# Designed miniproteins, single chains, part 69

Each design is a single chain, and the fold is of that chain. pLDDT is the mean over its residues in the fold that is shown.

## One batch from the design tools (miniprotein)

Design m2538
Fold by ESMFold2-Fast:
Structure m2538 (fold): chain A 66 residues (1-66)
Amino acid sequence: MSEEKREEITARLLEELKKAEELAKDPSKKPLVIEGLKRALEAAKKAGAEEAVKALEEKIKELEKE
């Protein structure tokens, strides 16, 4: 994977993470947000976007803490 494409994916995933955090404040949507973030985490791992992987893992853990 090209470095530029990896950076683009990382930036996109970090933006999605911010949106997901706000959406997760709604308890009815929180489980769907967590599932979406887990899918994004798998995509980030496949892309080698280590910064996005770390941010996604931390956010998923925070949301799962209730």
Scores: mean pLDDT 76

Design m2539
Fold by ESMFold2-Fast:
Structure m2539 (fold): chain A 68 residues (1-68)
Amino acid sequence: MKIKVVNEKGIEATIEAPPFSELKPGDIVTVTIDGHELKARVVEVLGDDTVVLEFLENGSKATFKVVK
């Protein structure tokens, strides 16, 4: 499913993934930021609404929280 999220810098994104409660470290998800699709690995799931991702292209990490 497509999940609307915001990162720690206030940047909005969409994550194509199952519900965050079903995500595990090592899972690969697709993140769309400003129309660009990026692949990221789940590093950590913080509760049911927050995920830490590592982008595969550059190894950068970002924390995303579900937009209410």
Scores: mean pLDDT 80

Design m2540
Fold by ESMFold2-Fast:
Structure m2540 (fold): chain A 58 residues (1-58)
Amino acid sequence: SSLEELKEKVIKSAKSLLDANRTQLLVAIKEAEELLKIYPSEELKKVIEELKERLKEL
């Protein structure tokens, strides 16, 4: 059924987001760094560093 197909697609998408790959991490880092230039925040800096550490593990 179309609903079962949609459910499978959503599950696959959710798993791909949970298992964030190198490309997704690079995009997230870039967007966060651009935001940091406009809105300086210590919490945002920490998030960027955590994302960079995750990237090094890949």
Scores: mean pLDDT 75

Design m2541
Fold by ESMFold2-Fast:
Structure m2541 (fold): chain A 55 residues (1-55)
Amino acid sequence: SMAAETREIARRALAGEISAEEAGRRVKELMLAAGESPAGADAAGQMLKREIEEA
């Protein structure tokens, strides 16, 4: 479910429905809710933001 939610967030950002920054923030919150460490959640959000900005 988390993988599917992450893909949907990325899809919406790539479609221009949300910003890359908002997508990164949503993934960070999703990871925190799933029990990921704050550092790991922040890293995941930053990586997604960068990937969307580079697309």
Scores: mean pLDDT 83

Design m2542
Fold by ESMFold2-Fast:
Formats: sequence, C-alpha cells, structure tokens
Structure m2542 (fold): chain A 60 residues (1-60)
Amino acid sequence: PKENIEILLEIYEKIKNNSLTRSDIAKALEKILGKRVKPADVSDEEIELLKIIAEEVAEE
C-alpha cells in the first residue's frame, strides 16, 4: 500500500506539471499490477481512472 501511494503521488505531480505521459501511466500500472504493461496497451479510460485515484490520494 505505501509503495502504491508513492507511485500515485508521482502521477499526481506529473498531472500538476502537465508532464504526464502514457509511458508514465504504463510504468505505474506495471508496478501496481506486478506485470509488464506496454504504453500502447494503456487505454484512455485507464489513464482517466488513474488520474482520479491519484488526485484522491493526494487530496486526503
């Protein structure tokens, strides 16, 4: 859980700086799910969901 929170906070920082890339989402999902995730396999829906989760974690 602590490691996943750190990953989500990194995503949140990239959202604030308008520097978030599909590769950043793929790497975050790879660490959270414990399996390889290619940027091309990441859907726009998954990007949106991860952004929402990252914002919720950071705003608590």
Scores: mean pLDDT 78

Design m2543
Fold by ESMFold2-Fast:
Structure m2543 (fold): chain A 106 residues (1-106)
Amino acid sequence: SAEAAALTAQGQALYDQGKYEEAIALYDQALAIDPNNARAYVNKGLAYYGLGKYEEAIEEFEKAAELDPTMRIGVYLNKAKAYYAAGKYKEGNEYFTKALELYKEL
């Protein structure tokens, strides 16, 4: 919806200012209006990543990929990044490899 898209854009503006908790609140409001807004899940994941909350970031990225399969390459790269930041190098390598395999199918 236009309202959910506007809230997501406002959240992105707060994210760009480093106001991650405030950005998450706007993304949650957008998702309350449109629970299928895959972009809001990606942006919420990036905000959790900014807070150092890597497990929560990975969960939000997973929801985005489930809702919009066209985002899977970007989501898997973001999951790999979050796993690496968490010190989980094996899982990071697994998702990086999955992203590369999908890219080769294009």
Scores: mean pLDDT 90

Design m2544
Fold by ESMFold2-Fast:
Structure m2544 (fold): chain A 65 residues (1-65)
Amino acid sequence: EEKERLREQARELMLKAYEAILNGDIDKAKELLSKALQLFHEAGVTPEEARRLFREAYEEAKKKK
């Protein structure tokens, strides 16, 4: 479903944004984070749901590092 796809894409973009921050590429991180937030908004995700997805993405990014 489209909303589910947008939510997953936003999560992936947040993971890449965190990785960009860790690599010192702040401009890329800002671009990716902005896109992720836009996709969450388009998916109709509640603020509470967005925060949960944020935490999950951050934890996954830390594990990959």
Scores: mean pLDDT 73

Design m2545
Fold by ESMFold2-Fast:
Structure m2545 (fold): chain A 56 residues (1-56)
Amino acid sequence: MTEEDFVETAARLDRLAEAGDLEGIEKVYQDALEKAPSEEDKRRIERLYERAVARA
């Protein structure tokens, strides 16, 4: 994944967290994991997911 992809994913997760949309957060997380080519990318996505769930 590119840095741009991470920024877009983080922004989408933040918006869904503000709305309390846990189903939307899960969907974005699953889509991002499918696009992640490396374990490092997956770990970064997991951190974004955990923070979004905590904020929702």
Scores: mean pLDDT 82

Design m2546
Fold by ESMFold2-Fast:
Structure m2546 (fold): chain A 98 residues (1-98)
Amino acid sequence: SKKLEEAKELLLKGMEAYRKGDLETAIEHFEKAAELAPDTLVGASALAYAGLAYEEQGDLEKAIEYYRKAAETYEKLGNLQAAELLYKRAKELEEKLK
């Protein structure tokens, strides 16, 4: 769909911003990609990258939220290994906050 193609472009732009250390721009692009392509592998990847960018900013609460959303989306799509890794990352961050 047109929304899926736009989401793919935003995911790539977000990844490029992330590599350059522009975490605010990266997060904006990843959040827009996830909104345009919910319940897809593109959307799940965008949610996971948003979590990673929030973690790099030190916003661990947002990182946990986005890793869980990504894990739930991957689980719904049958990508159980990706879901498991993201749930573990979220749990590890929760343990650091205690």
Scores: mean pLDDT 91

Design m2547
Fold by ESMFold2-Fast:
Parts: structure tokens; C-alpha cells; sequence
Structure m2547 (fold): chain A 69 residues (1-69)
């Protein structure tokens, strides 16, 4: 399962399935999912996911990458 596939599941409203898949990704891939959501304007969704999964540190990394690039 790629970061792109997880983002697609989130955008399709398959939130529970997306979170289950996201937990199985590496930290780098988890940052990539959060970064893609932020770039697409889904900031509230990205923040909610990060809080729910305890990924607040990875969320800050994703935000910094979007802000600088």
C-alpha cells in the first residue's frame, strides 16, 4: 500500500480503512501522507489523523516541509 493509496481512501471517506493502512506504513511514508493532505487543502483532516494516531511530531515535520517547499 503506497502513501497515495492511503490518501485516496481518506478522500473517498473510507477513514477507518485508511487509518488501519496508515498505521502499517513507515514514519517517512506517514509524513508523506500527511504532507499530501496538507498540500491538497485537507489541513483539518491531517491534524485530526495526527492527533488520533499520536503522530503529532510527524505532523509538524509534514507542515514544515509544506511551508518551505
Amino acid sequence: MTPEEVVELILEGKFDEALERLKKLSPVEQVNVLRRLLKAGHEETAERIAKELGMEELYQVARALVERF
Scores: mean pLDDT 81

Design m2548
Fold by ESMFold2-Fast:
Structure m2548 (fold): chain A 56 residues (1-56)
Amino acid sequence: GPAALQEALEELDRLGVAYVLGLASREEVEEKLREAEALGAPQEVLDRARAGLARV
């Protein structure tokens, strides 16, 4: 439901920040990204998260 999607998006944002700081693995971010996608996250949000993981 909407609450589950909102929680997944908040966790995805937190994990993305943690990943940049070296506090979370790429795999943790990718797993949460898949959860958000399964819950119906907007494509633009998913694309931004994927772009963040792809930056070198």
Scores: mean pLDDT 80

Design m2549
Fold by ESMFold2-Fast:
Structure m2549 (fold): chain A 62 residues (1-62)
Amino acid sequence: MRRGVLLLTAGEILRAASSLDRSSLEAAVELLEEAARLFEEAGDLEAAEEARKLAEEVREEI
């Protein structure tokens, strides 16, 4: 399930790079939510929960 890991990493990178841009933070939340969905589909509930927590943290920054 490499796609979930890639989306999670992309979301983290966008969050780090986007401290000056609300649009990039919104994109990061969307990628992290998609990563959580992919992890749930793969049965990796721990990774899915981690992705959801990261999405919530980024959302709170907006």
Scores: mean pLDDT 70

Design m2550
Fold by ESMFold2-Fast:
Structure m2550 (fold): chain A 99 residues (1-99)
Amino acid sequence: MEEEILELAREVIDTLVALAEEKGFDREEFLAQLAAAVEEAAAALEAAGIRVTDEQALRGLRELLEALRAGDLGLIDVSEEEAYGAIVALHRALQRERA
């Protein structure tokens, strides 16, 4: 369900923000930069005609969240489509917070 994807995407966003704050970044500035970067990436995927499934998005978000919580991004084991799914889901979650 879309709600499960959005909930998981919010957990990823919250984890990224917490890690950025620990490194001395401002929360609002980091969120603005993250939103812009994810929007650009999602737009590039759409322009390329790339389509992703809910299953790919969930898998990509789970792997990213686990790697972030472990403090090792080298642990991410996802396909390109799962990574693209995570990007699209993060963009949607950030858009809903602005609406």
Scores: mean pLDDT 80

Design m2551
Fold by ESMFold2-Fast:
Structure m2551 (fold): chain A 87 residues (1-87)
Amino acid sequence: MSEEEFEAEVHLALGEIAYAIGDYDTAIKHYERAIELKPSARAYTLLGKAYFKKGEYEKAIEWFQKALELDPDNEEARKLLEEVRKK
């Protein structure tokens, strides 16, 4: 794993911890940094989840769509996109 890939994974992990305790703003900052270092369908899906929890549905949709552009078989992103579209 490159230094950049390692830093991205650390930021994803820190974001997931923030998300788990309900600190969605901190989660978003970590996921944005992870995407800056290494874009991934997982990072896009996690960022969309944080926006969804904040009630920012339009932003959540955008990030879930970007996740599916990178990985069309991403079941989590697909299910979350369906959920947010019902709001």
Scores: mean pLDDT 87

Design m2552
Fold by ESMFold2-Fast:
Structure m2552 (fold): chain A 73 residues (1-73)
Amino acid sequence: MKEELHQAGLRAIAAEVRLAGLEAFPDEFSPEEIAQTRADAVAAYRKEAELSEKMGLTEEAQRWRARADAVAA
């Protein structure tokens, strides 16, 4: 379980890094591709929040939700 949570967290961070890369070169990528990448990052962080909460990591779950909200903005 901890291993799965850790790997999923890394995937969420990787998705956000990917989004930042696309946003740095907006003329190279379609608006749809950027929007989809943002949606994927938000979904990944929200999934991590759910997993963290199920493991009793309430404060970590709250931080993952806050990060999802920040990426969605």
Scores: mean pLDDT 78

Design m2553
Fold by ESMFold2-Fast:
Structure m2553 (fold): chain A 111 residues (1-111)
Amino acid sequence: GPDPVLAPGDEVLVTAEVTLDPAITEPAARAALAEAVGAAVRDALDRGGLARVTRLEVAETGPHRLAVFVEAVALRPASTAEIAAAVQAALLAVPGVRSARVTATRLPPAA
């Protein structure tokens, strides 16, 4: 179906699966890369004026694999596709990131 359009104040969930360069084996380098991934996602959303991050988690899910979980509040009208594309572009710009699969989902309003 068509990508949902967010209004300012709408809650959005952004998830990403990130594949890292297999040459990055040192634990300190992997930790630094996880921090860089988190910072890149926050900067893409906050600096772009797309959404305000309320929660951000980066977890190692396997050898050379990270999962990113973001809860955010939309700051301007945007499609979930626009948000996902901005996050994906930011992740792919991080040295050591080989691929990123990003999904942005509008959270249902609180009942």
Scores: mean pLDDT 85

Design m2554
Fold by ESMFold2-Fast:
Structure m2554 (fold): chain A 86 residues (1-86)
Amino acid sequence: DKARKEAIELLEKMGKLVEEDEELPEELKEEILKLIEEAKKALEEGDIEKARKKLDELSKLVEKIPNPKVRRELTELLAEVDRLLK
């Protein structure tokens, strides 16, 4: 499934953006990266329902990101991943 592979690539891009944000609180950064990895693993295993649940949890943490530019970019990438999984 090409859409699933593309969704995984977008999750990897999100992870890089989070890792590169030096102003993110470390605890929030670790929680976001963990959920990205869990969502990616669920997609690799073909568990779309589990992946969607992890993406919902991830979206709630993204709302807590203090940098409005990073928050916007991650929200846009999350919406794109959700669109690919429908």
Scores: mean pLDDT 85

Design m2555
Fold by ESMFold2-Fast:
Structure m2555 (fold): chain A 57 residues (1-57)
Amino acid sequence: MEELEKAIKEANEAEKKGDYRRAVQAYGRAMKLAIELGDLEKAKEFAERAQKYVEKL
């Protein structure tokens, strides 16, 4: 949980700064951590957010 919360915080900060590359990396990490925790619904949400920002790269 600690690592997932940290990844989400990093993603939110990157979004606020318009740092799309960092946002993609942080959401990608959050997705992987959510999968490892068995939270597939949250993993899908993080994957969709990462994909949205990938389109801006």
Scores: mean pLDDT 81

Design m2556
Fold by ESMFold2-Fast:
Structure m2556 (fold): chain A 59 residues (1-59)
Amino acid sequence: SADDILAAFRAALAAGVPVEEAVLATTRAIQAAYDAGELSEAEVDALRAEITALAAAAR
């Protein structure tokens, strides 16, 4: 689940989706997975940190 969310974010950036749109979509996916019990708080924090780093690198 966490790896799938990260892979989807990377794929969106590679496809030329604007970084801010990719971040918003990924943030929603993380929240939905957390609400469904698929991610722990630690996994959410780790994903948010990685998404932030990847978004900065894509700018």
Scores: mean pLDDT 83

Design m2557
Fold by ESMFold2-Fast:
Structure m2557 (fold): chain A 50 residues (1-50)
Amino acid sequence: SPGEEALAEVQRAVAELNRALDAGDPEAIARAQRRLDEAIRRLLEVDPEP
């Protein structure tokens, strides 16, 4: 379902951000943060109900 796919993208983006933070790479952190922001936006568009 679209909601399941959007949630999976958020989970992947969180994992990438955590790895980038652990590595301390500013470029990787910035990229992962942008990915997470996009994933969250998509999730909220697909499933806006709390």
Scores: mean pLDDT 81

Design m2558
Fold by ESMFold2-Fast:
Structure m2558 (fold): chain A 97 residues (1-97)
Amino acid sequence: MVPEHELSPEAAALLAKGEEAFKAGDYKTAIAYYEKAIAADPQSGQAWLNLGKAYEKLGEYKKAIEYYRKAAEVGTGTAAVAAAVNLVVLEKELEKK
């Protein structure tokens, strides 16, 4: 059973702020907002996915892999699939390096 998990208004706002920081290239600020979003809503696969992406941009591949696994574990639908895809892509890139 995969009921859609609705974010609290606070968690949704924190995710939006994190995404704006991520688009600006401020990955540390993005991480801080995503961590706050997870604290407000630990079932948010989207927040875990976004944390993984931000750590990947910082070259923190071990943390990125860990958070992609969390996103796939707690996420549903699109967020879980995106996390699994990003994990596979990152693993392939690490094999080339």
Scores: mean pLDDT 77

Design m2559
Fold by ESMFold2-Fast:
Structure m2559 (fold): chain A 98 residues (1-98)
Amino acid sequence: SDEEAARELLEKAIELAKKAVKLAEEAVKLAKEGKLEEARKKLLEAEEELGLAEIHLALARRLLPDPPPPELAELLAEAEKLLEEARKLLAEAKKLIE
């Protein structure tokens, strides 16, 4: 069903967004340690995972009924929160590698 497909896409978006957060946290840590080349590599990896998470989230949104079931609404909110966290960490890392 569209709801099952939306669920799978949301779960994948959450997985990818969690990976983006971890990579972005590593980029911030490396940048603070002055390891700028390693930090740039982790930043690129985090941006790639974030991009994939955003694609999966966009696809899930197209399949979601309006209003979404409570369980899917919760997954959607979790995905959006993780994407926002990843973007903030990426912005911090970029400022540190200046």
Scores: mean pLDDT 90

Design m2560
Fold by ESMFold2-Fast:
Structure m2560 (fold): chain A 60 residues (1-60)
Amino acid sequence: SELEKKLEEFRKLASKFPEDTAKELIESAEKIVEELLKQGKYEKALEYLEIGIDSVKEGL
Protein backbone atom coordinates (compact mmCIF):
# COMPACT_ATOMS: atom_id res chain seq x y z
CA SER A 1 0.00 0.00 0.00
CA GLU A 2 0.98 3.66 -0.30
CA LEU A 3 1.20 3.90 3.50
CA GLU A 4 3.61 0.93 3.75
CA LYS A 5 5.72 2.46 0.94
CA LYS A 6 5.92 5.83 2.75
CA LEU A 7 6.72 4.16 6.08
CA GLU A 8 9.53 2.16 4.41
CA GLU A 9 10.93 5.39 2.88
CA PHE A 10 10.80 7.09 6.30
CA ARG A 11 12.61 4.15 8.00
CA LYS A 12 15.30 4.15 5.29
CA LEU A 13 15.95 7.90 5.63
CA ALA A 14 15.79 7.88 9.46
CA SER A 15 18.35 5.02 9.53
CA LYS A 16 20.96 7.49 8.17
CA PHE A 17 20.91 9.27 11.56
CA PRO A 18 22.93 8.04 14.58
CA GLU A 19 21.54 4.75 15.97
CA ASP A 20 19.78 6.21 19.04
CA THR A 21 18.21 9.05 17.02
CA ALA A 22 17.16 6.66 14.22
CA LYS A 23 15.49 4.34 16.77
CA GLU A 24 13.55 7.19 18.43
CA LEU A 25 12.44 8.66 15.06
CA ILE A 26 11.26 5.28 13.73
CA GLU A 27 9.53 4.18 16.97
CA SER A 28 7.74 7.56 17.32
CA ALA A 29 6.58 7.54 13.69
CA GLU A 30 5.36 3.91 13.88
CA LYS A 31 3.44 4.65 17.10
CA ILE A 32 1.73 7.75 15.65
CA VAL A 33 0.87 5.98 12.36
CA GLU A 34 -0.54 2.99 14.32
CA GLU A 35 -2.67 5.34 16.46
CA LEU A 36 -4.00 7.20 13.40
CA LEU A 37 -4.83 3.91 11.62
CA LYS A 38 -6.62 2.67 14.77
CA GLN A 39 -8.78 5.82 14.53
CA GLY A 40 -9.45 5.22 10.79
CA LYS A 41 -7.44 8.33 9.83
CA TYR A 42 -5.60 6.86 6.84
CA GLU A 43 -5.16 10.18 4.98
CA LYS A 44 -3.79 11.83 8.13
CA ALA A 45 -1.32 8.95 8.58
CA LEU A 46 -0.07 9.52 5.00
CA GLU A 47 0.20 13.28 5.61
CA TYR A 48 2.13 12.67 8.84
CA LEU A 49 4.62 10.39 7.05
CA GLU A 50 5.07 12.89 4.16
CA ILE A 51 5.87 15.66 6.67
CA GLY A 52 8.18 13.27 8.55
CA ILE A 53 10.05 12.35 5.36
CA ASP A 54 10.55 16.05 4.52
CA SER A 55 11.80 16.73 8.08
CA VAL A 56 14.37 13.89 8.08
CA LYS A 57 15.59 14.99 4.61
CA GLU A 58 16.17 18.51 6.00
CA GLY A 59 18.12 16.99 8.93
CA LEU A 60 20.44 15.03 6.61
Scores: mean pLDDT 83

Design m2561
Fold by ESMFold2-Fast:
Structure m2561 (fold): chain A 59 residues (1-59)
Amino acid sequence: GEVYQAVRDYAGEGPGDLPLKKGDLVEVLARLPDGRLIVRSLKTGEIGVVPESVLEPYP
């Protein structure tokens, strides 16, 4: 799948959000039309929603 990296800490702002720390790697599972992504943490295996703005493609 597509691997992305958190560019900053994200505490979560709503139900189903996935908290991230800067540098955490996630796999993108789905893209939502409102600019949010459904992702899986590669560190914990947890699935949740994060804003696209907190992530960048991981080379």
Scores: mean pLDDT 84

Design m2562
Fold by ESMFold2-Fast:
Structure m2562 (fold): chain A 65 residues (1-65)
Amino acid sequence: MENVEKLIEKAKELYEKNTPEYLKLLEEADKLVEAEADKAAGDKEKIEKLAAKALEIIDKGLASL
């Protein structure tokens, strides 16, 4: 999750600088979220928490664009 938050923050920084690479960082963050969900596949509650937090971080990143 920490890495996802950092990618979204960096994407916001690049967006403010009008640098199109921010889209690549947002896509990479989404892929990391999916990978973390896969790792937690044996634990339903951990998957739900990861998904909820990941969606919140991504939504905040998109909303700030």
Scores: mean pLDDT 65

Design m2563
Fold by ESMFold2-Fast:
Structure m2563 (fold): chain A 81 residues (1-81)
Amino acid sequence: MEELRKALKEAVENPGDVEALRRLFDAIAKVEDPWEALAGYLALATILATMTPEQRAAVLADPSYRRAVEKANEAFAKLDA
């Protein structure tokens, strides 16, 4: 939990810092709690919405982003009826 909160805070406080975003992706992929993984992904989606199309495309191509999305989808499936 603490690692995810720290990474999220750094990403929010440093918009456009690629390293901060990469740390957030890695933190989301490492969480075991489905709710924490989903919350992290929703926060990430909000950050992506503020980016230019070029910045967003670069983020979407990052393997760490793909792992974070896969983790969020797994978490969502576990919470779904």
Scores: mean pLDDT 72

Design m2564
Fold by ESMFold2-Fast:
Structure m2564 (fold): chain A 74 residues (1-74)
Amino acid sequence: MPLPEDAPNVEKSEWISRQLAPLYRELARAEGGLRPGEGLPGGNELGNLSDEEVVARRREHIERRLREVEERRR
């Protein structure tokens, strides 16, 4: 479940990591995993995202990369 908006950044980062852990493992098996910040906007846009939106954007990015891996294997 999402953390309150006023939760410490460490707890938010840990929560996001827990939500995305299965997808990280799947991508790591396919092509070696994610680079820091990959699939997220920079600067003010990232700061305006909720934890849920961060998870959603990272999930979409990982799923897109997995599709690209499968297309390259055709």
Scores: mean pLDDT 64

Design m2565
Fold by ESMFold2-Fast:
Structure m2565 (fold): chain A 88 residues (1-88)
Amino acid sequence: ASEGGELFQEGLAAFLQKDYESAIKHFEKALPGLPEHAKATAYTLLGEALFELKKYEEAIKAYEKSLALDPNNERAKKLLEEAKKKLE
């Protein structure tokens, strides 16, 4: 496995355990080493972890990066709107 792929899996494991701070660190380290198709998924998960920590502005930026790579991701669109509502 690539180093980026291994870091992504470690981030996913932390995310599933609700260790969002560790998940964020692993996803951020994974992103440069991931192929483009996996980066969109990683940005969505990074945004979800940031949202759980109430870092809504950072979550919005992560979801926007995901949608720049995968514009038809309905999950990322819904999560972006939810994060925007938190800043109202």
Scores: mean pLDDT 87

Design m2566
Fold by ESMFold2-Fast:
Structure m2566 (fold): chain A 88 residues (1-88)
Amino acid sequence: MLSDLLRPNPKLQAILESVGATEETLTLQQILALLFEQLRELGLFDPETPSIAYVGDTPLGELFGVDSIDLSDLEGIRERILTQSTLV
């Protein structure tokens, strides 16, 4: 289905709320947009390779268990979000 609603776990919800999320359920695209905004606000993008974000010292990095995220790996990002959420 193209527009499944997801309920983030409490840690992911807290991260999303820090960038202005007010809803308990969000689409995958809304979660991706909010996470990209979080990365932008924290200035975590590599200046020479903007597809890479360094998250190791952030709540997002702790939640996903990674030091960096490759934004060109959309399937990997999708799987991480789905692992931290439940379908509504």
Scores: mean pLDDT 78

Design m2568
Fold by ESMFold2-Fast:
Structure m2568 (fold): chain A 90 residues (1-90)
Amino acid sequence: AAGRAQAEAFLASLSPEERAAVYFTAGGILYAAGDYKNAAEMFEKAAELDTDPEVKARAYELAHIAYEKSGDKEKAEEMRQKAEEVRAQL
């Protein structure tokens, strides 16, 4: 798509933590717009890239809520388990 390749190249130029922040922000915007499926995917990516356990746990918790709202119960349960694993290390 026009501009998508340039956006992906820009994201690839960022550090994992910088990309995590971009995905987290995008997830919040999509969630506010009611696009729960895409919001959940953005929060999941943010959680996978961030190294801060508190931020990681919060991102997985938001992905869990967004997947539940999208009707993807299997993904919601996976995100819940990942959030608990990260919190257990705190």
Scores: mean pLDDT 81

Design m2569
Fold by ESMFold2-Fast:
Structure m2569 (fold): chain A 59 residues (1-59)
Amino acid sequence: MDKLEEELRKLEEDLRHSRAQAEGRAIALVDQGRKEAATNPDKRDEILKRAEEEARRLL
């Protein structure tokens, strides 16, 4: 049945979108952390560590 193929494709697309969003957010958190660390050298280690931890939580 063609409907099964359509449903499977929708599930794959939804899964890819969900994963892409989570991955994008994780990457954005790491990038934001690096940017903030560059602006706040005295708190660099703390900022980077938190960004890594938050990114890992999303995945």
Scores: mean pLDDT 78

Design m2570
Fold by ESMFold2-Fast:
Structure m2570 (fold): chain A 92 residues (1-92)
Amino acid sequence: GAMAEEAARRAVEGVERRGGEAEVEIEGDKVTVVIRNASPGAAVGAIGGAVEAELKGGKGTVKTSGDTVTLEIEGGDEEGIAAGLEGVAGGG
């Protein structure tokens, strides 16, 4: 819904402000964030996002490949998804 979409926009803006590039895909209660040219701050933000999602009863997973960081958030709760995306936006 609106919370997840707004949080997704903020996550993209936060990553771009740190010199990275982000793509967000929302499929039902699952969100995938792909961060390219990831700085250490972007990676820390993704980890923070995973933790926030799990604190809200969801599940967060972070994967790294070279300079690409992928955050996957899963949950039935929009607050958990939004919290995870806010973690990415805040970045470290």
Scores: mean pLDDT 77

Design m2571
Fold by ESMFold2-Fast:
Structure m2571 (fold): chain A 57 residues (1-57)
Amino acid sequence: GNTEKALEYAGKAGQLAAEGRLEEAEKYLKIAREYSKGDPLGEAAVGAAEKDLKEHK
């Protein structure tokens, strides 16, 4: 469902950020945001990933 996809894409964004691929990480994070709409768990996961990416920048 949308929650699983939001978590999957947020996780992939985190992995790409760890690899130094910040531009690709931003793209996958944006996809995760779309799947998280209206889902508190997905929104929380995306918010955490956004904070982590912003702290790295």
Scores: mean pLDDT 78

Design m2572
Fold by ESMFold2-Fast:
Structure m2572 (fold): chain A 57 residues (1-57)
Amino acid sequence: SEETERALKAAEELVTSPQNRDLSEEQLMEELKKLGVPPERHANLLAFFRQLKESQT
């Protein structure tokens, strides 16, 4: 749906924001819930967040 698409776009922007790199996984999950991201997408966004946090080379 369009709502899901907007939520995912906002979530990707949230995850890629340098200011949000210091968020814990629990804090990230709460922000994703606030954005209305479907539960099935939480794991993928969390994995992406972890990759960004560790991709420093």
Scores: mean pLDDT 78

Design m2573
Fold by ESMFold2-Fast:
Structure m2573 (fold): chain A 73 residues (1-73)
Amino acid sequence: SERIAEYEARLAKDPNDIDAWVNLGSALAEEGRYDEAIAAYDKAIELLDKENAPASKLTGTQLLKIAAELERE
């Protein structure tokens, strides 16, 4: 996927790019790659916790992870 490759390239340059991790997770989920999507969301959640990010962004990413876990079933 062009989108997945784009976000992977961004993360190779900046592994702390939270938006790239969230968008990578969403792109992976759109392709049915739910285990990989969950891992990307987990990394975003870890970084959001470290940066004391807004609760809305943390909650939104957690909900995206839950959605991917449910679709994996």
Scores: mean pLDDT 86

Design m2574
Fold by ESMFold2-Fast:
Structure m2574 (fold): chain A 80 residues (1-80)
Amino acid sequence: SLVDRATEAAAEMIKHARETMDPETAKLIERALQANVDALQAHKDNPVSLRRAIESLLGMAETLKHEESAARLREVLAEL
């Protein structure tokens, strides 16, 4: 599903943050990413809310410079 694909992208971003950032910054990023993953699940049947949650994840992927997750999230948005 689109939700599963967006969730997988978020998981890769969490892994990247843990591997590349200081522990305090990584924890803040993980918390923000988890909140957006929770929003995906909560809004899976609402296309407008789902789009907003995925756009938020894409913004985080771009801020983190995680090209792979950003590309995957753009694909998910194109299929909404």
Scores: mean pLDDT 84

Design m2575
Fold by ESMFold2-Fast:
Structure m2575 (fold): chain A 65 residues (1-65)
Amino acid sequence: SMHAEKAKEHADKAIEAAKAGDIDSAKEHLYEAFLSAMTSPSSESAAKALEYYNKGLDAIDKAVK
């Protein structure tokens, strides 16, 4: 739960940074969301964290085309 929650916080920050055009900050937050997913102790928590990571990744992709 803690890992998924942390991934969500970083993914949300990545999305907002991408919308603001701050791609460098968005990528840093996206990477932190990825690390939270990869260090998750359970597959269920890791899957939820990866779901947030993918939302952040999509936002960056749309911002840079």
Scores: mean pLDDT 81

